Designed miniproteins, single chains, continued (2). Designs and how they scored, part 103

Each design is a single chain, and the fold is of that chain. pLDDT is the mean over its residues in the fold that is shown.

## One batch from the design tools (miniprotein)

Design m7819
Fold by ESMFold2-Fast:
Structure m7819 (fold): chain A 108 residues (1-108)
Amino acid sequence: SSEREQTILLFRGLAASGSVHLAINVLKNPSVSEENKKKLVREALADVRDLLDILRERGLYGDIAKRVEKLVDETEKLLEENAPNEEIIKKLEELSESLKQLRKQLVS
């Protein structure tokens, strides 16, 4: 892939990581409504899925990307089951770490 393609993927990865970080912070904020908390978590998961789709299109969907997808699926299940915010936060923190590993792989 070109240097430009790598740069775009890195920025998309940073954007997805930023959305996940925002969702974690919002879940910890008692001033945010439960409806808006769930909305921002769903938006973060959508941003991660968009990144995964780009990786598939570019033939870069490897083992770390599969782990990231599994964590997205597990987080969506927790939201559907109305799990405690603390449990959703822990899963989003795991997702954040896997996205960090994914970004490292994209520069290697």
Scores: mean pLDDT 87

Design m7820
Fold by ESMFold2-Fast:
Structure m7820 (fold): chain A 116 residues (1-116)
Amino acid sequence: SVEEEIEELIEWLEKQIEESTDPALRSVLTTLRNLLEGILEALKKGDEEKVLALLRLGARFLRAVKAHYDIVDPELDELLEKLERAIEEKDVEEAIRLFIRASKLLAERLREKAAA
């Protein structure tokens, strides 16, 4: 289920936060975890409008982080464009899955930059 996919990403992010010594990376990962926790709570309550609002905030956050760290990834760009379309179409389940995929890819790219 989409709820299980969110819970799995939250657990993965918590592990990345614990393993990271970079305060900037930890801050980004913590923000993503908090957004996902908020999305999961809204989804469990059936608050679709709040889920979409948090996804819009999340998409803007991912774009801002990508720009700030000069991450060049065409796959991430495609995922962000698809995410924004799914939000506009109010396809909540697809938007959540795209947000999960984009968040995970961004986190992986940030870890690569922090190691350099």
Scores: mean pLDDT 88

Design m7821
Fold by ESMFold2-Fast:
Structure m7821 (fold): chain A 63 residues (1-63)
Amino acid sequence: GAAQRAQARAYLEQLAAQIKAKYPDAEVTIEEVDETRFRVTVTLGDLVQEQDFSVEDLLLASK
């Protein structure tokens, strides 16, 4: 539900903060692909890394 997606997004934002702390020039974008999945894009100069995360996996990881 919406609360579970909000919790999953909060965990992704925590991970984004960790990336930004290590690489201050990195840009992190969190995108809602659908009700069950997020896409995270990390851009550092010409390097682009993209990873999809399910809400279920994020909730298991966040605890």
Scores: mean pLDDT 81

Design m7822
Fold by ESMFold2-Fast:
Structure m7822 (fold): chain A 65 residues (1-65)
Amino acid sequence: SEEAINLVRQAMEALEKGDYEKAVELIEKALKIDPNNPQAYSVLARAYEKMGDKEKAEEARKKAK
């Protein structure tokens, strides 16, 4: 799952740059490789929160453990 780790890192960089849609896309790719990845869900929750999608952010937070 090194590829999944790299995708999560790239998603965090996109999130820092304010590219929330790119962060979501990268995390979706990471979750296809590693579906049980709490860090990926944490980044996904933050991206959805910044995009104003409170429901998706809450669902992702539950998966982040």
Scores: mean pLDDT 85

Design m7823
Fold by ESMFold2-Fast:
Structure m7823 (fold): chain A 58 residues (1-58)
Amino acid sequence: MKEELEKAAKEVAEILKKNGKSKEEIETAKKQVLDLDTAEAAEAAVEAVKEILEEEKK
């Protein structure tokens, strides 16, 4: 589970970095993902971040 949370946190960080978010925002998002109790919640967080950033581009 910890490795799955770390993988999700890294993916969120890469998505945010690609979309020009600040280092503080990236670190905050990583901490929030690492604080999740399940891999399923972490995957949902990754998808939510992708969806929000795609909506901002429109």
Scores: mean pLDDT 76

Design m7824
Fold by ESMFold2-Fast:
Structure m7824 (fold): chain A 68 residues (1-68)
Amino acid sequence: SPLEELLREVLSPEAVEYVLRLVEEAKKASEAEQSKLLAELGAFLLAQGVPRETVQRILQLAANEIFG
């Protein structure tokens, strides 16, 4: 997926696995929990040193998979 491809460019393999698990959990979660998990994803990516513009793109792709 475009999300997985972008994650593999900017994160370690361990961090990619963590994010993909979080997105899969979010797909099965309540609407309130989905919003919380997306916020946690954003905070995690910033903590990993991912550039702000790339974080926004990742969040958009993740939101599309979770809500679309």
Scores: mean pLDDT 86

Design m7825
Fold by ESMFold2-Fast:
Structure m7825 (fold): chain A 88 residues (1-88)
Amino acid sequence: DKEKLRKELKELLEEAKELLEELEELNKEKPDPLIEKLIEKVRELIEFIEKVLEDESLSVEELKEKLLEAEIELGIALIGLGVIKKIL
């Protein structure tokens, strides 16, 4: 079910973009190298998901692996934001 996996990837892409906007606003209000590092990580995640979505040749199994990788990276970024909010 490639269509379902692509929809889930699109939802993750939107979540990653929302996270990027929140991080950019935080960095604009109080610039910090830790926020900048997390922004870079989230930008790389967005680029990764966009490249996966553009590749129509990927199998169902490859899409599942890419979806899992993207979900893990988004989870790490969300934990990172939570830590930044506590220490800054």
Scores: mean pLDDT 88

Design m7826
Fold by ESMFold2-Fast:
Structure m7826 (fold): chain A 65 residues (1-65)
Amino acid sequence: MSEQVVTIYMTPELTDERLERVMGLLSAWARKQGASDAEIAEMVENFRKAWAAGEKRIDVVLPVK
């Protein structure tokens, strides 16, 4: 399939330092799944928006294969 969904749970421990760490890990993981740099940047931006909005859960769609 050309799509994959990644579910991320926002926890109270996921704050300043951990947020940057998680975004870095997501970027590396998505790249291994075949995502382009542009797609990775969009995913990171989407994650930041959801985090700022106080979402408890975010579903990220990966157009990788």
Scores: mean pLDDT 67

Design m7827
Fold by ESMFold2-Fast:
Structure m7827 (fold): chain A 58 residues (1-58)
Amino acid sequence: NKEEVEKEIEELLKELEKATDPEKILELVDKIRELLLKYPELKPKYEEKVLEIVEKKR
């Protein structure tokens, strides 16, 4: 279900914003990307958000 996947991605994005541990950040990014590979139509919406969050942590 696409709506359930979007909710999962949003939960992972919230965790990503709060994460300070590099290993945790990589784990969360990998999980989000795996979901986006299964639902590529969601990439345009969420890929930029992931990059913005990661860039701020750099």
Scores: mean pLDDT 80

Design m7828
Fold by ESMFold2-Fast:
Structure m7828 (fold): chain A 97 residues (1-97)
Amino acid sequence: MELTPAEVLRYLAEVWEKVNPEAAEYLRKAAEALEAGDYESALEYVKKALELLRKWIEEKVDLTPEQKEKLEETEKNTLKDFEDLIARARERRAAAA
């Protein structure tokens, strides 16, 4: 894969900038932290971005309670995927030392 995890986070930031600039900024900060090897800060920034995106979506009047539950599940699954991605990046760098 040609894209690094940090490049993926920057791409997502660009996509979300028009609808939630604050969440986009946290995704950029996560990418910068990840490139700097600050995995804890990267994870915290991703958590903040996902929380802001969920709140933005929940403000849509047309969401049913079932759709809100699925959105919360999607946020949890996405956060876990990013946690796993960051953990693997950290392990690869530790193994390369």
Scores: mean pLDDT 73

Design m7829
Fold by ESMFold2-Fast:
Structure m7829 (fold): chain A 100 residues (1-100)
Amino acid sequence: MIYLVRIHIKFKNATKEEIEKFLQEVAEKLRERYPDRILDIGYRVTSDEEAELFVILRADSPEEADRLTDEIVKIVKEVAKKNNIDYEISVERLRLPEPP
């Protein structure tokens, strides 16, 4: 099964350049830890204080997708702590149709 995990992040104390560096570091760690499960990663800075991270993942069950989503959120939190970034996070997971 293929899922889109959308993580919306609001930043309280970061510049746009710090946000972009943060998102790049998160994406790199996710690709390294879950190469067989993460199919694609993208991010977009939506304003001076907001960004979205998009992770396309493959899971064999909804329960595995939930666990992988929790691990993604954990990595986001670890990178934020390392870079002394204050944030608010919201997470959405959507099941994607398989391509024809």
Scores: mean pLDDT 82

Design m7830
Fold by ESMFold2-Fast:
Parts: C-alpha cells; structure tokens; sequence
Structure m7830 (fold): chain A 78 residues (1-78)
C-alpha cells in the first residue's frame, strides 16, 4: 500500500498523467472496497484533484505529489 502511494506521488511529480490516473483509480477502488464511504471517497478524491491541478498549474510539482500522497493516505486510513 505505501509502495502504491509512493508510485502515485512519483507519477504526479513527473507529470505522468496516464500513470497517475491509473494509480489514483486503483487507490479509490481499494479504499471503497476496504469500507470507505463512497460519498467520503468522492469528496476526498475531488479535493485532492483540485489541489494537485492547482499546484501543477503553478509549477509546484513536489507540492502536487505531496497532495496526492496525503489524499491516498486519508482514503486508506493510514
């Protein structure tokens, strides 16, 4: 799990949108399967995407990666 979260952060940091999307979907599906309320999962996903896109538009790729890590950890209750 931590390895998967780190892969997501690294994909976001490197601007690999395709890989980041695949990993984020896998983490979303895993969180819901583990019993995270779908409404809460959707809110966390939306907030994380907004932060990631915001930082990315500002050229703050490291902050975007940290936002991705934080949202994934929250989704998985880590």
Amino acid sequence: MEELIEELAEAVRNGDIKRATELLKQLYDEAVERGLDPQRAARLYTAGVIDIVGYHLEGKFDEAAEAARAIAEEMLAL
Scores: mean pLDDT 78

Design m7831
Fold by ESMFold2-Fast:
Structure m7831 (fold): chain A 47 residues (1-47)
Amino acid sequence: HHHHMEKQKILEEGKKVRELMDKLNRLRRQGASPEEIRKAEEELRKA
């Protein structure tokens, strides 16, 4: 998470999107409720 501010921001945003995608995939694999999945999808959409 270091060195240049521009690179830092891009890396942080990329990590956030990947984490949200991982969360969504995990919820789907666990058979989470449609509501939980929808919330995760909405979070990913906002990112």
Scores: mean pLDDT 74

Design m7832
Fold by ESMFold2-Fast:
Structure m7832 (fold): chain A 62 residues (1-62)
Amino acid sequence: SREERELRLLVLKAGFELRKMGVSPSDIALKLQELIDEVRKENLSLSQFAERLDEEIAKIKG
């Protein structure tokens, strides 16, 4: 679906940003999995998931 494609793109963009910040591939995988699990647990919308990703990336950037 369109929503599944948008979710995939958000995850890929977040992974790219984290990689640029020097986060290891294993740590990126763990962080993204934690966020996906939170989205499922809290039944978050795609926009709320995008917001959560932006917040986590911002925390790493300082």
Scores: mean pLDDT 77

Design m7833
Fold by ESMFold2-Fast:
Structure m7833 (fold): chain A 57 residues (1-57)
Amino acid sequence: GEELKKKLLAAIGEILRAIGDIFEARLKGDEEAIAEAEKRLEEAKKKFEEIEKELEK
């Protein structure tokens, strides 16, 4: 459905944002910010995987 596509795009957006945050934190050498951004990336990946499983049917 349409709502599933919107969830997929939102999850992709969260992944890209987290990757950007990791890159920025690495440039600054902020290890704590890197760890927090990596946690956000893992959560976004979980959401993406759940959506993928729904799409595979």
Scores: mean pLDDT 81

Design m7835
Fold by ESMFold2-Fast:
Structure m7835 (fold): chain A 76 residues (1-76)
Amino acid sequence: SSERLEELKERVEELLEKAIEAAREGDFEKMEELWKEAMKTAREAFKIASPEEREELRKKIRERLAEIGKIYLEQQ
């Protein structure tokens, strides 16, 4: 269902936003937990997504990972 895919995508985005917020607060343990939950949710989305939708979601995940990495380096 396209509705289910949109729900999963929204959940991934919500979890990634919370992970970035945790990283900005210096709570990298919470960030890692939220990231793991986001990846678990993304795997469910990948099972029902088209190749094009999988590519778009992978791009978004890579962008968010880069942002977390930048925050981590800026706080060292």
Scores: mean pLDDT 86

Design m7836
Fold by ESMFold2-Fast:
Structure m7836 (fold): chain A 74 residues (1-74)
Amino acid sequence: APALSEEEIEALFREMDTDGDGTVSLGALAAALASLGVPTDGDFGSLLVRADKDRDGTLDLDEFRELVRALQAA
């Protein structure tokens, strides 16, 4: 299925958060989602910009969950 569960989202985030700082870069996130076969077509860039509310180039766990849910809904 193209949808990730909450547990899978958290596990993926923790794998990318190697420093334990609670954030991941947009580039690392895009690469990880593509490797899982999550669709990155269409408005993917717009969804990344919307998830990065502070425009700092990183996402916390809550922003990551919102991004994945938006990708599932698109």
Scores: mean pLDDT 68

Design m7837
Fold by ESMFold2-Fast:
Structure m7837 (fold): chain A 95 residues (1-95)
Amino acid sequence: AIEHVQQAIAHVQKAIEAAKAGDLETALEHLEEAAYHLRQALKEAKDPRVIELLEKAGEHLALAMQAAAAGDAESAIEHAEEALRDLQEALELLE
């Protein structure tokens, strides 16, 4: 789970950078990669606290992807930053 959470974090950070640059196509690609790694982490997760944080991150990623697809960079960034916080908290609990 640790490696997939780390990959999800890296992709969310790249999505935020792309969205801030106005590149919502690249932001969406990175959010999709983050969602993939999040799903892999959820398959491996055993701690209910980690599962809850990963599920919250998934909800925020879905909202970020929806905003990016709609051309709403501000909302995409806000939701991606919320997902990033949830993923970082999950990572702290995995050790």
Scores: mean pLDDT 89

Design m7838
Fold by ESMFold2-Fast:
Structure m7838 (fold): chain A 79 residues (1-79)
Amino acid sequence: MEAEERARKLRDEIVNEGKKRAQELKDQGKTPEEMVAEAARLVDEARRLSEQHPEYREGYLEGAKEAAKAIVDAAQEKV
């Protein structure tokens, strides 16, 4: 129960940070390629963390997927 609540909170935190990062990258004038590379790096890091903390795997992977999508969507808006 508490672990599931923590995983949901972690997912929401990752998504919010991803949206904030997407806006920061846009404001800094990063290229679409740089933004996509940042999204890929975020997903790779979440995958490593999910392997180290399997009890929070869903939170890390789903959060990173949604955060990466926000960054990629922001990159597409620049094109």
Scores: mean pLDDT 78

Design m7839
Fold by ESMFold2-Fast:
Structure m7839 (fold): chain A 111 residues (1-111)
Amino acid sequence: SKELEEIVKKTLEILKKLGVEVSEEEVREAILELKEAGYPIDDPEIIAVAIATSKRTGVPVTEVYPAAAAYFGTNGALTAEDLTALTGLPLEVAEEVVRVGEELERLKKEE
């Protein structure tokens, strides 16, 4: 669909800015997996942080997505410890969500 391809393109652009090497097909597959799991796929920043964290840690994107969504939903107010308590993710994975989220916010200020 046009909506899916637009989200794929926006997510891929953010991932390239974050220095994450992914193909358009890998991004499309991750977005479809999130959609199948019942997650909203309307925010390319949340999706990009989830994919980046998944690729860096090896944790499935569907397991990472709730932490990325909570981080952005609170405008970055949640710590890694908060995300671990909320989602059950290992602390190291939650720390990666925060690190990637902070990287993206820094890059947005440099544009």
Scores: mean pLDDT 88

Design m7840
Fold by ESMFold2-Fast:
Order: C-alpha cells, then sequence, then structure tokens
Structure m7840 (fold): chain A 58 residues (1-58)
C-alpha cells in the first residue's frame, strides 16, 4: 500500500509536469490540488485524460 502510494505520487508529479509543458495549466493546477488532498490516483487519472485529449487534437 505505502509503496504503491509513493509510486502514484511520483507518477502524478511527472504527469503534472507534462501538462505544464503542453500549456494545460488549468488541468495541471487541478491535478496538483488532488495531490495536495492525498488523492494521487485521481490526480494521475485526471492528468492522463487531459494528455489524451491533447493528443487527439494532433
Amino acid sequence: MEKEREELRKRAAEKILELVSLGMDEAANEAGQLMAQGKYEEAVRLAEEAIREAEKKK
């Protein structure tokens, strides 16, 4: 459980950085707030969804 939580935290941080690099500041901020609340899985899910939507516009 704790190791999985740490991996989710790192993944969420990496996805937030990717959102920032894509100019998706609102999604990055929302994911960051989920991380602050300890909702790492939700933060990862939100960030991955936003990245997928950005990729569809290619």
Scores: mean pLDDT 78

Design m7841
Fold by ESMFold2-Fast:
Structure m7841 (fold): chain A 71 residues (1-71)
Amino acid sequence: MNPEFEKVFEYAQEAIKYAKEGNIEKAEEYLKKAKEALEKLKKENASVSQLAAAELAVIGAEIDIELAKKK
């Protein structure tokens, strides 16, 4: 398993957690870390399936942050 792949999911989960807690600043910090891990994963010739799964995790975190901002 690629360490950067795991980091994308770990950081995306932390971003979602902080978004649900209303801590937007920390949620955005972890989203940035998830995006950085995704960019490293792209450079490591990860499979299309791994990239798609990681990208969806980042998108999910972005949606949860935007929903939290509206409350």
Scores: mean pLDDT 82

Design m7842
Fold by ESMFold2-Fast:
Structure m7842 (fold): chain A 112 residues (1-112)
Amino acid sequence: MKEELEKKIAELEKRIAEDPNDAEAWFELGKLYAKLGQIDKAIEYYKKAAEIQPTARIYYNLGRLYESQGKLKEAAEYYLKALELDPNYTGAELNLLKLIGDYQLEDYVLDL
């Protein structure tokens, strides 16, 4: 990996070791691991951030990661959670509408 990315990860890991309730540090780790394609780790870290301080942005990012894994029901559930916190979160709304339209989730797996 790039030394720059490794340094940022190490700094964030140090922050969560010193303060396990640093939701921002968990969120930034999730972003970095998502960029690295380590989707399962990114999901784990975003879930930790959401446990401490749930935000529409965290739930939206979880939805995108589950969608990238083909877990479309879980993706839809997290997009809905994002919209529950922020009804004007356009990214979550657009992605949810795409899942419903492209995969017919309303008829098969999504209880809307």
Scores: mean pLDDT 82

Design m7843
Fold by ESMFold2-Fast:
Structure m7843 (fold): chain A 59 residues (1-59)
Amino acid sequence: LDHRDLGLTPREYAVARLLSQGKSQREIGRVLGISPATVSRHVRNILEKLGITSLSQLQ
């Protein structure tokens, strides 16, 4: 995934990369040192920017 082509911030790109690896929101929060609630917000922003409705579409 190229974050520039997708309109993602570097943080959103990091979250998207971990989601594509099958990590849960809790695991991503642990890896990035942020709360699961913050991860959930980034997930929502990623889905909106990519025009997708489900995490399963990230692969």
Scores: mean pLDDT 73

Design m7844
Fold by ESMFold2-Fast:
Structure m7844 (fold): chain A 55 residues (1-55)
Amino acid sequence: DEERRRLAERVRSILESGTDKSLLEIGRELGVSESTVRRALVDYLRTTGEELVVR
């Protein structure tokens, strides 16, 4: 989904910028639930074959 892809790309960009925000906080900023943010990011990474390291 284009919307899910855009959401995941936005989340990835925020995380890669070195933010200390949690997925919950990112979800609130984007107007979606934490679970939606997490699933969108995982689905996007699987689809594009990209890697994201989060601790």
Scores: mean pLDDT 67

Design m7845
Fold by ESMFold2-Fast:
Structure m7845 (fold): chain A 91 residues (1-91)
Amino acid sequence: MKAKIEAEIVEALVLMLAEIAKKEVEQGNYEAAAESAERAAELAEKAGFDKAAEKFREAAELAKDKSTPKEEVIKAIDEGADAAVAEAKAA
């Protein structure tokens, strides 16, 4: 089943990028976190994970503001990851 294989691969890659982005936030590297979140959003969008893509774009925008609390950026990344898992399961 082509769609299931594609969704499974995209889910795995998106979750990997989400973990990388969270580690970058924890390290104070907001620029790298924004880049990782944007990459996760683009990948999610290509797979039709529209909710995950929206959440990861929100996380990237939060990370572009270096005054944003780490907790808030991490929460947005986690919401994106949760959405990706849910949307991949529905595919």
Scores: mean pLDDT 83

Design m7846
Fold by ESMFold2-Fast:
Structure m7846 (fold): chain A 79 residues (1-79)
Amino acid sequence: AKKADIKVTGNKAFVEQVNKYSNGLAVLKVKVEGFLGETEAKVKLNDKEAVTVTTPEELEAALKDLISTAKPGDTITIA
């Protein structure tokens, strides 16, 4: 599978988690809004409520959940 061309900056640990799941994100429309700070990231699927995560482990769990429930063509927003 081709990796999603995800351009994300900020906290290295959060960026590494996004890149780790890039293959699962390749079938989705990925939108990155802003800089992933040292303290939190927000993850949202389509128009659902955003999940706020404060650790790389929480971000990994949120990405796994969203990828498992998402359908091809769905939009994921990472901020």
Scores: mean pLDDT 65

Design m7847
Fold by ESMFold2-Fast:
Structure m7847 (fold): chain A 63 residues (1-63)
Amino acid sequence: DESFELILEGLLKDPELVRLSLQSAGVSEEVIDELLELAKKIEEGDEEARKRFKELLERALKE
């Protein structure tokens, strides 16, 4: 998903901008903080974190 990769890259390069966008979409601060933690783990090469990030983001936006 291009949207998934864009959000992931945004969290690493400009976390404040992405945080505001996610808050506007109704995503809670707790979920945004977890997405930031997962983005760091993905950058470190954690493939399980990538799967968790996708699942969490999908649930937060689909709700």
Scores: mean pLDDT 77

Design m7848
Fold by ESMFold2-Fast:
Structure m7848 (fold): chain A 55 residues (1-55)
Amino acid sequence: SAREAALAAARAAFAEHTGHEAGRLALQKSRDAAPGLSDEELEAAVVRAAIELGV
C-alpha cells in the first residue's frame, strides 16, 4: 500500500542519514515513494519509523 511504501522509505532514510537532516530527508523520501498521501499521513509514517528505530 502507499502507507507501507512511505513507511519503508522513511525507515531507509533514517538508516542512511543521521543528524538534523535525517527527519527532513525521511519526509522527502516518503513523499517521493507515496506522492498520493496527505502531509498528515506522510508525517505519521516518518514518526512511526523514528519510534521503531529509536531516533
Scores: mean pLDDT 81

Design m7849
Fold by ESMFold2-Fast:
Structure m7849 (fold): chain A 85 residues (1-85)
Amino acid sequence: GIEVSPEIEKEAEELAKELEREREERLRRLREEGLSREELEERLRELEEEIKKLEEELKNDVSLEKVKKLLEARFEGELLKELLA
């Protein structure tokens, strides 16, 4: 796993809970954007590349900002996967 300080871990857990509470609202907003299947697949590919880069960066330099960005990107990726299912 990613090595984080207790402060960063706590902030990450709180963000994860907030994202989960907002799940249905964020899904609704993505549906309202009217993206095509091809556009959703492209956006997912871009997010997966960003996630990979953030995970690699976090191995060398752990920051709260990068952890939050990674969590947001992972969450959006999961929503896009659900829309593509």
Scores: mean pLDDT 81

Design m7850
Fold by ESMFold2-Fast:
Structure m7850 (fold): chain A 91 residues (1-91)
Amino acid sequence: MIPKEALELEVEGSMLEIEAAVLLRYDGSPEALRRAADLLERAARLFEEASRILRENAKSDFDRQQADALESAARALREEAERLRAEAAAA
């Protein structure tokens, strides 16, 4: 059973990813790039917290794999946020 707190954090993080993607689809301004980077950094923090909760409550290899997947997702989001900030600074 997945801890409800971890699931809620994962859902909130996913919603922030969608918000960032929608923003970037329609606005290429340096301000939009910075706002999207902030949203992705927030999503990364939520996924990191969800991963921590899942890892602490892990009862199976599946639970550990889910925690690993969230850590990997958070890492990718942080890298994308840094890329977007660099792009905004160059514009």
Scores: mean pLDDT 86

Design m7851
Fold by ESMFold2-Fast:
Structure m7851 (fold): chain A 63 residues (1-63)
Amino acid sequence: STMPLLEIAKKMLESIKTLTDKAALLAALHEVEELLREAERQGDEETIKVAKEAIELAKKKLA
């Protein structure tokens, strides 16, 4: 089944909050960056906001 982009972004953000493994964080970061590009193509402002928060958190945890 096709899940709405916003729900996928929210689940990715929640996952990133709990992840501590660098490989898993890198994989999640890559997936969220792809989702952000798709959300930007669709003009989905709510999904863009959540995806950017997830990317920022993942990058902070990887630093």
Scores: mean pLDDT 85

Design m7852
Fold by ESMFold2-Fast:
Structure m7852 (fold): chain A 84 residues (1-84)
Amino acid sequence: GEMEEELREFIEKLKKKIKELEEEIEKLREEIKELEEKLKKETDKEKIKELQEKIKKLELEIQILEGVIALLEGFIAWAEKLLK
């Protein structure tokens, strides 16, 4: 019926959102890598601290996004079980 179709469409939207979040995580990982390379070459203590704090902030952002993905994947698994 109608409800099963709406649920399938919602699951597809969530799958697209997960893919977008995975792409965002990949970009953040690349930014961290660039900052880590800068950190290896930096000799100024204040700039080292700023780079370390920026890396930590990006790592926390990745952890939050990974948590969101896990929640969305859990919902999709639950919802797909209802459609069977």
Scores: mean pLDDT 89

Design m7853
Fold by ESMFold2-Fast:
Structure m7853 (fold): chain A 76 residues (1-76)
Amino acid sequence: MQEELDAEVEEALKLIQAAVIRLTLERHPKGELSVEELAKEDGISLETVQEWVDFAVEKGLLEYDEEKKTYRLKKR
């Protein structure tokens, strides 16, 4: 039971982290930000932001633009 709750908490935490990045992008006038810009806006480390955006891209919540080196919201 506790191990299952820990797994559910881990998934929920990752989804919350993805939501934070999405809100930052929605709030920002540019609508697309690099990992460095996201780290600055949210006040977290580059390494931590990279993990959060990687998860969000894998879940189809964000798109990565290789030419601009930026992340943006995936269109509905």
Scores: mean pLDDT 76

Design m7854
Fold by ESMFold2-Fast:
Structure m7854 (fold): chain A 91 residues (1-91)
Amino acid sequence: MEEKRKELAEELLRKADELASRVTDPGIAATIRGLAEEASEAILKGDKVRSANIATAIGLLAVGAEVEGRTDDAKALRELYNAIIEASEKA
């Protein structure tokens, strides 16, 4: 199962790079990449609690961006949230 977790982690990092490239705020782009790296480490270790906590943090950031009217940033953050949950469930 190590190979499967590695593939899931690599797919998550590729998705995060795509999402980060679509946001205009460099701080949000850096946050997407950083949290995706932390989530990828959690997936590699099979740490579902850590993956869930990282996803929750991203979900809260998405709500904050939406309240501030940053719709594209909020969409990117929600898509990252969903990607982390999906990868964690498959790991």
Scores: mean pLDDT 83

Design m7855
Fold by ESMFold2-Fast:
Order: C-alpha cells, then structure tokens, then sequence
Structure m7855 (fold): chain A 63 residues (1-63)
C-alpha cells in the first residue's frame, strides 16, 4: 500500500490541475477499496510538502 501511495505522491507533484488530482484520488480509492477521504488522509500523512497538502485538500473539497 505505502509504495503505491508514494508513487502517487510523485505523480501528484507533477499535476497542477485540481480536477485531475481529484480524479486520481477517486481512481486510487476504488483500486484500494477505501474512501477518497481515507486515501487523502494517508497521502497527507506521507507528504511534508505544504503545497501538495493544499492541492489534496482542494481536490477533496471539489469531490
């Protein structure tokens, strides 16, 4: 699980569009059998990048 989340963090850092980030969170949630909120919470725990944290929170608000 953590390896896949770390790969996603690298991909999310490349993405500027919040809507695209939201779609990736939904896709990962479906693949892992978790809610989008649970996936986002785990990503927020794994990253120290404040800009990425803001993007994830904005993506959650859009969903």
Amino acid sequence: MDERLEELIKELKKIKDIEEIAKLLEKLAEELGLSVEEVAERLLELTDDPFLKIKILLALQKL
Scores: mean pLDDT 79

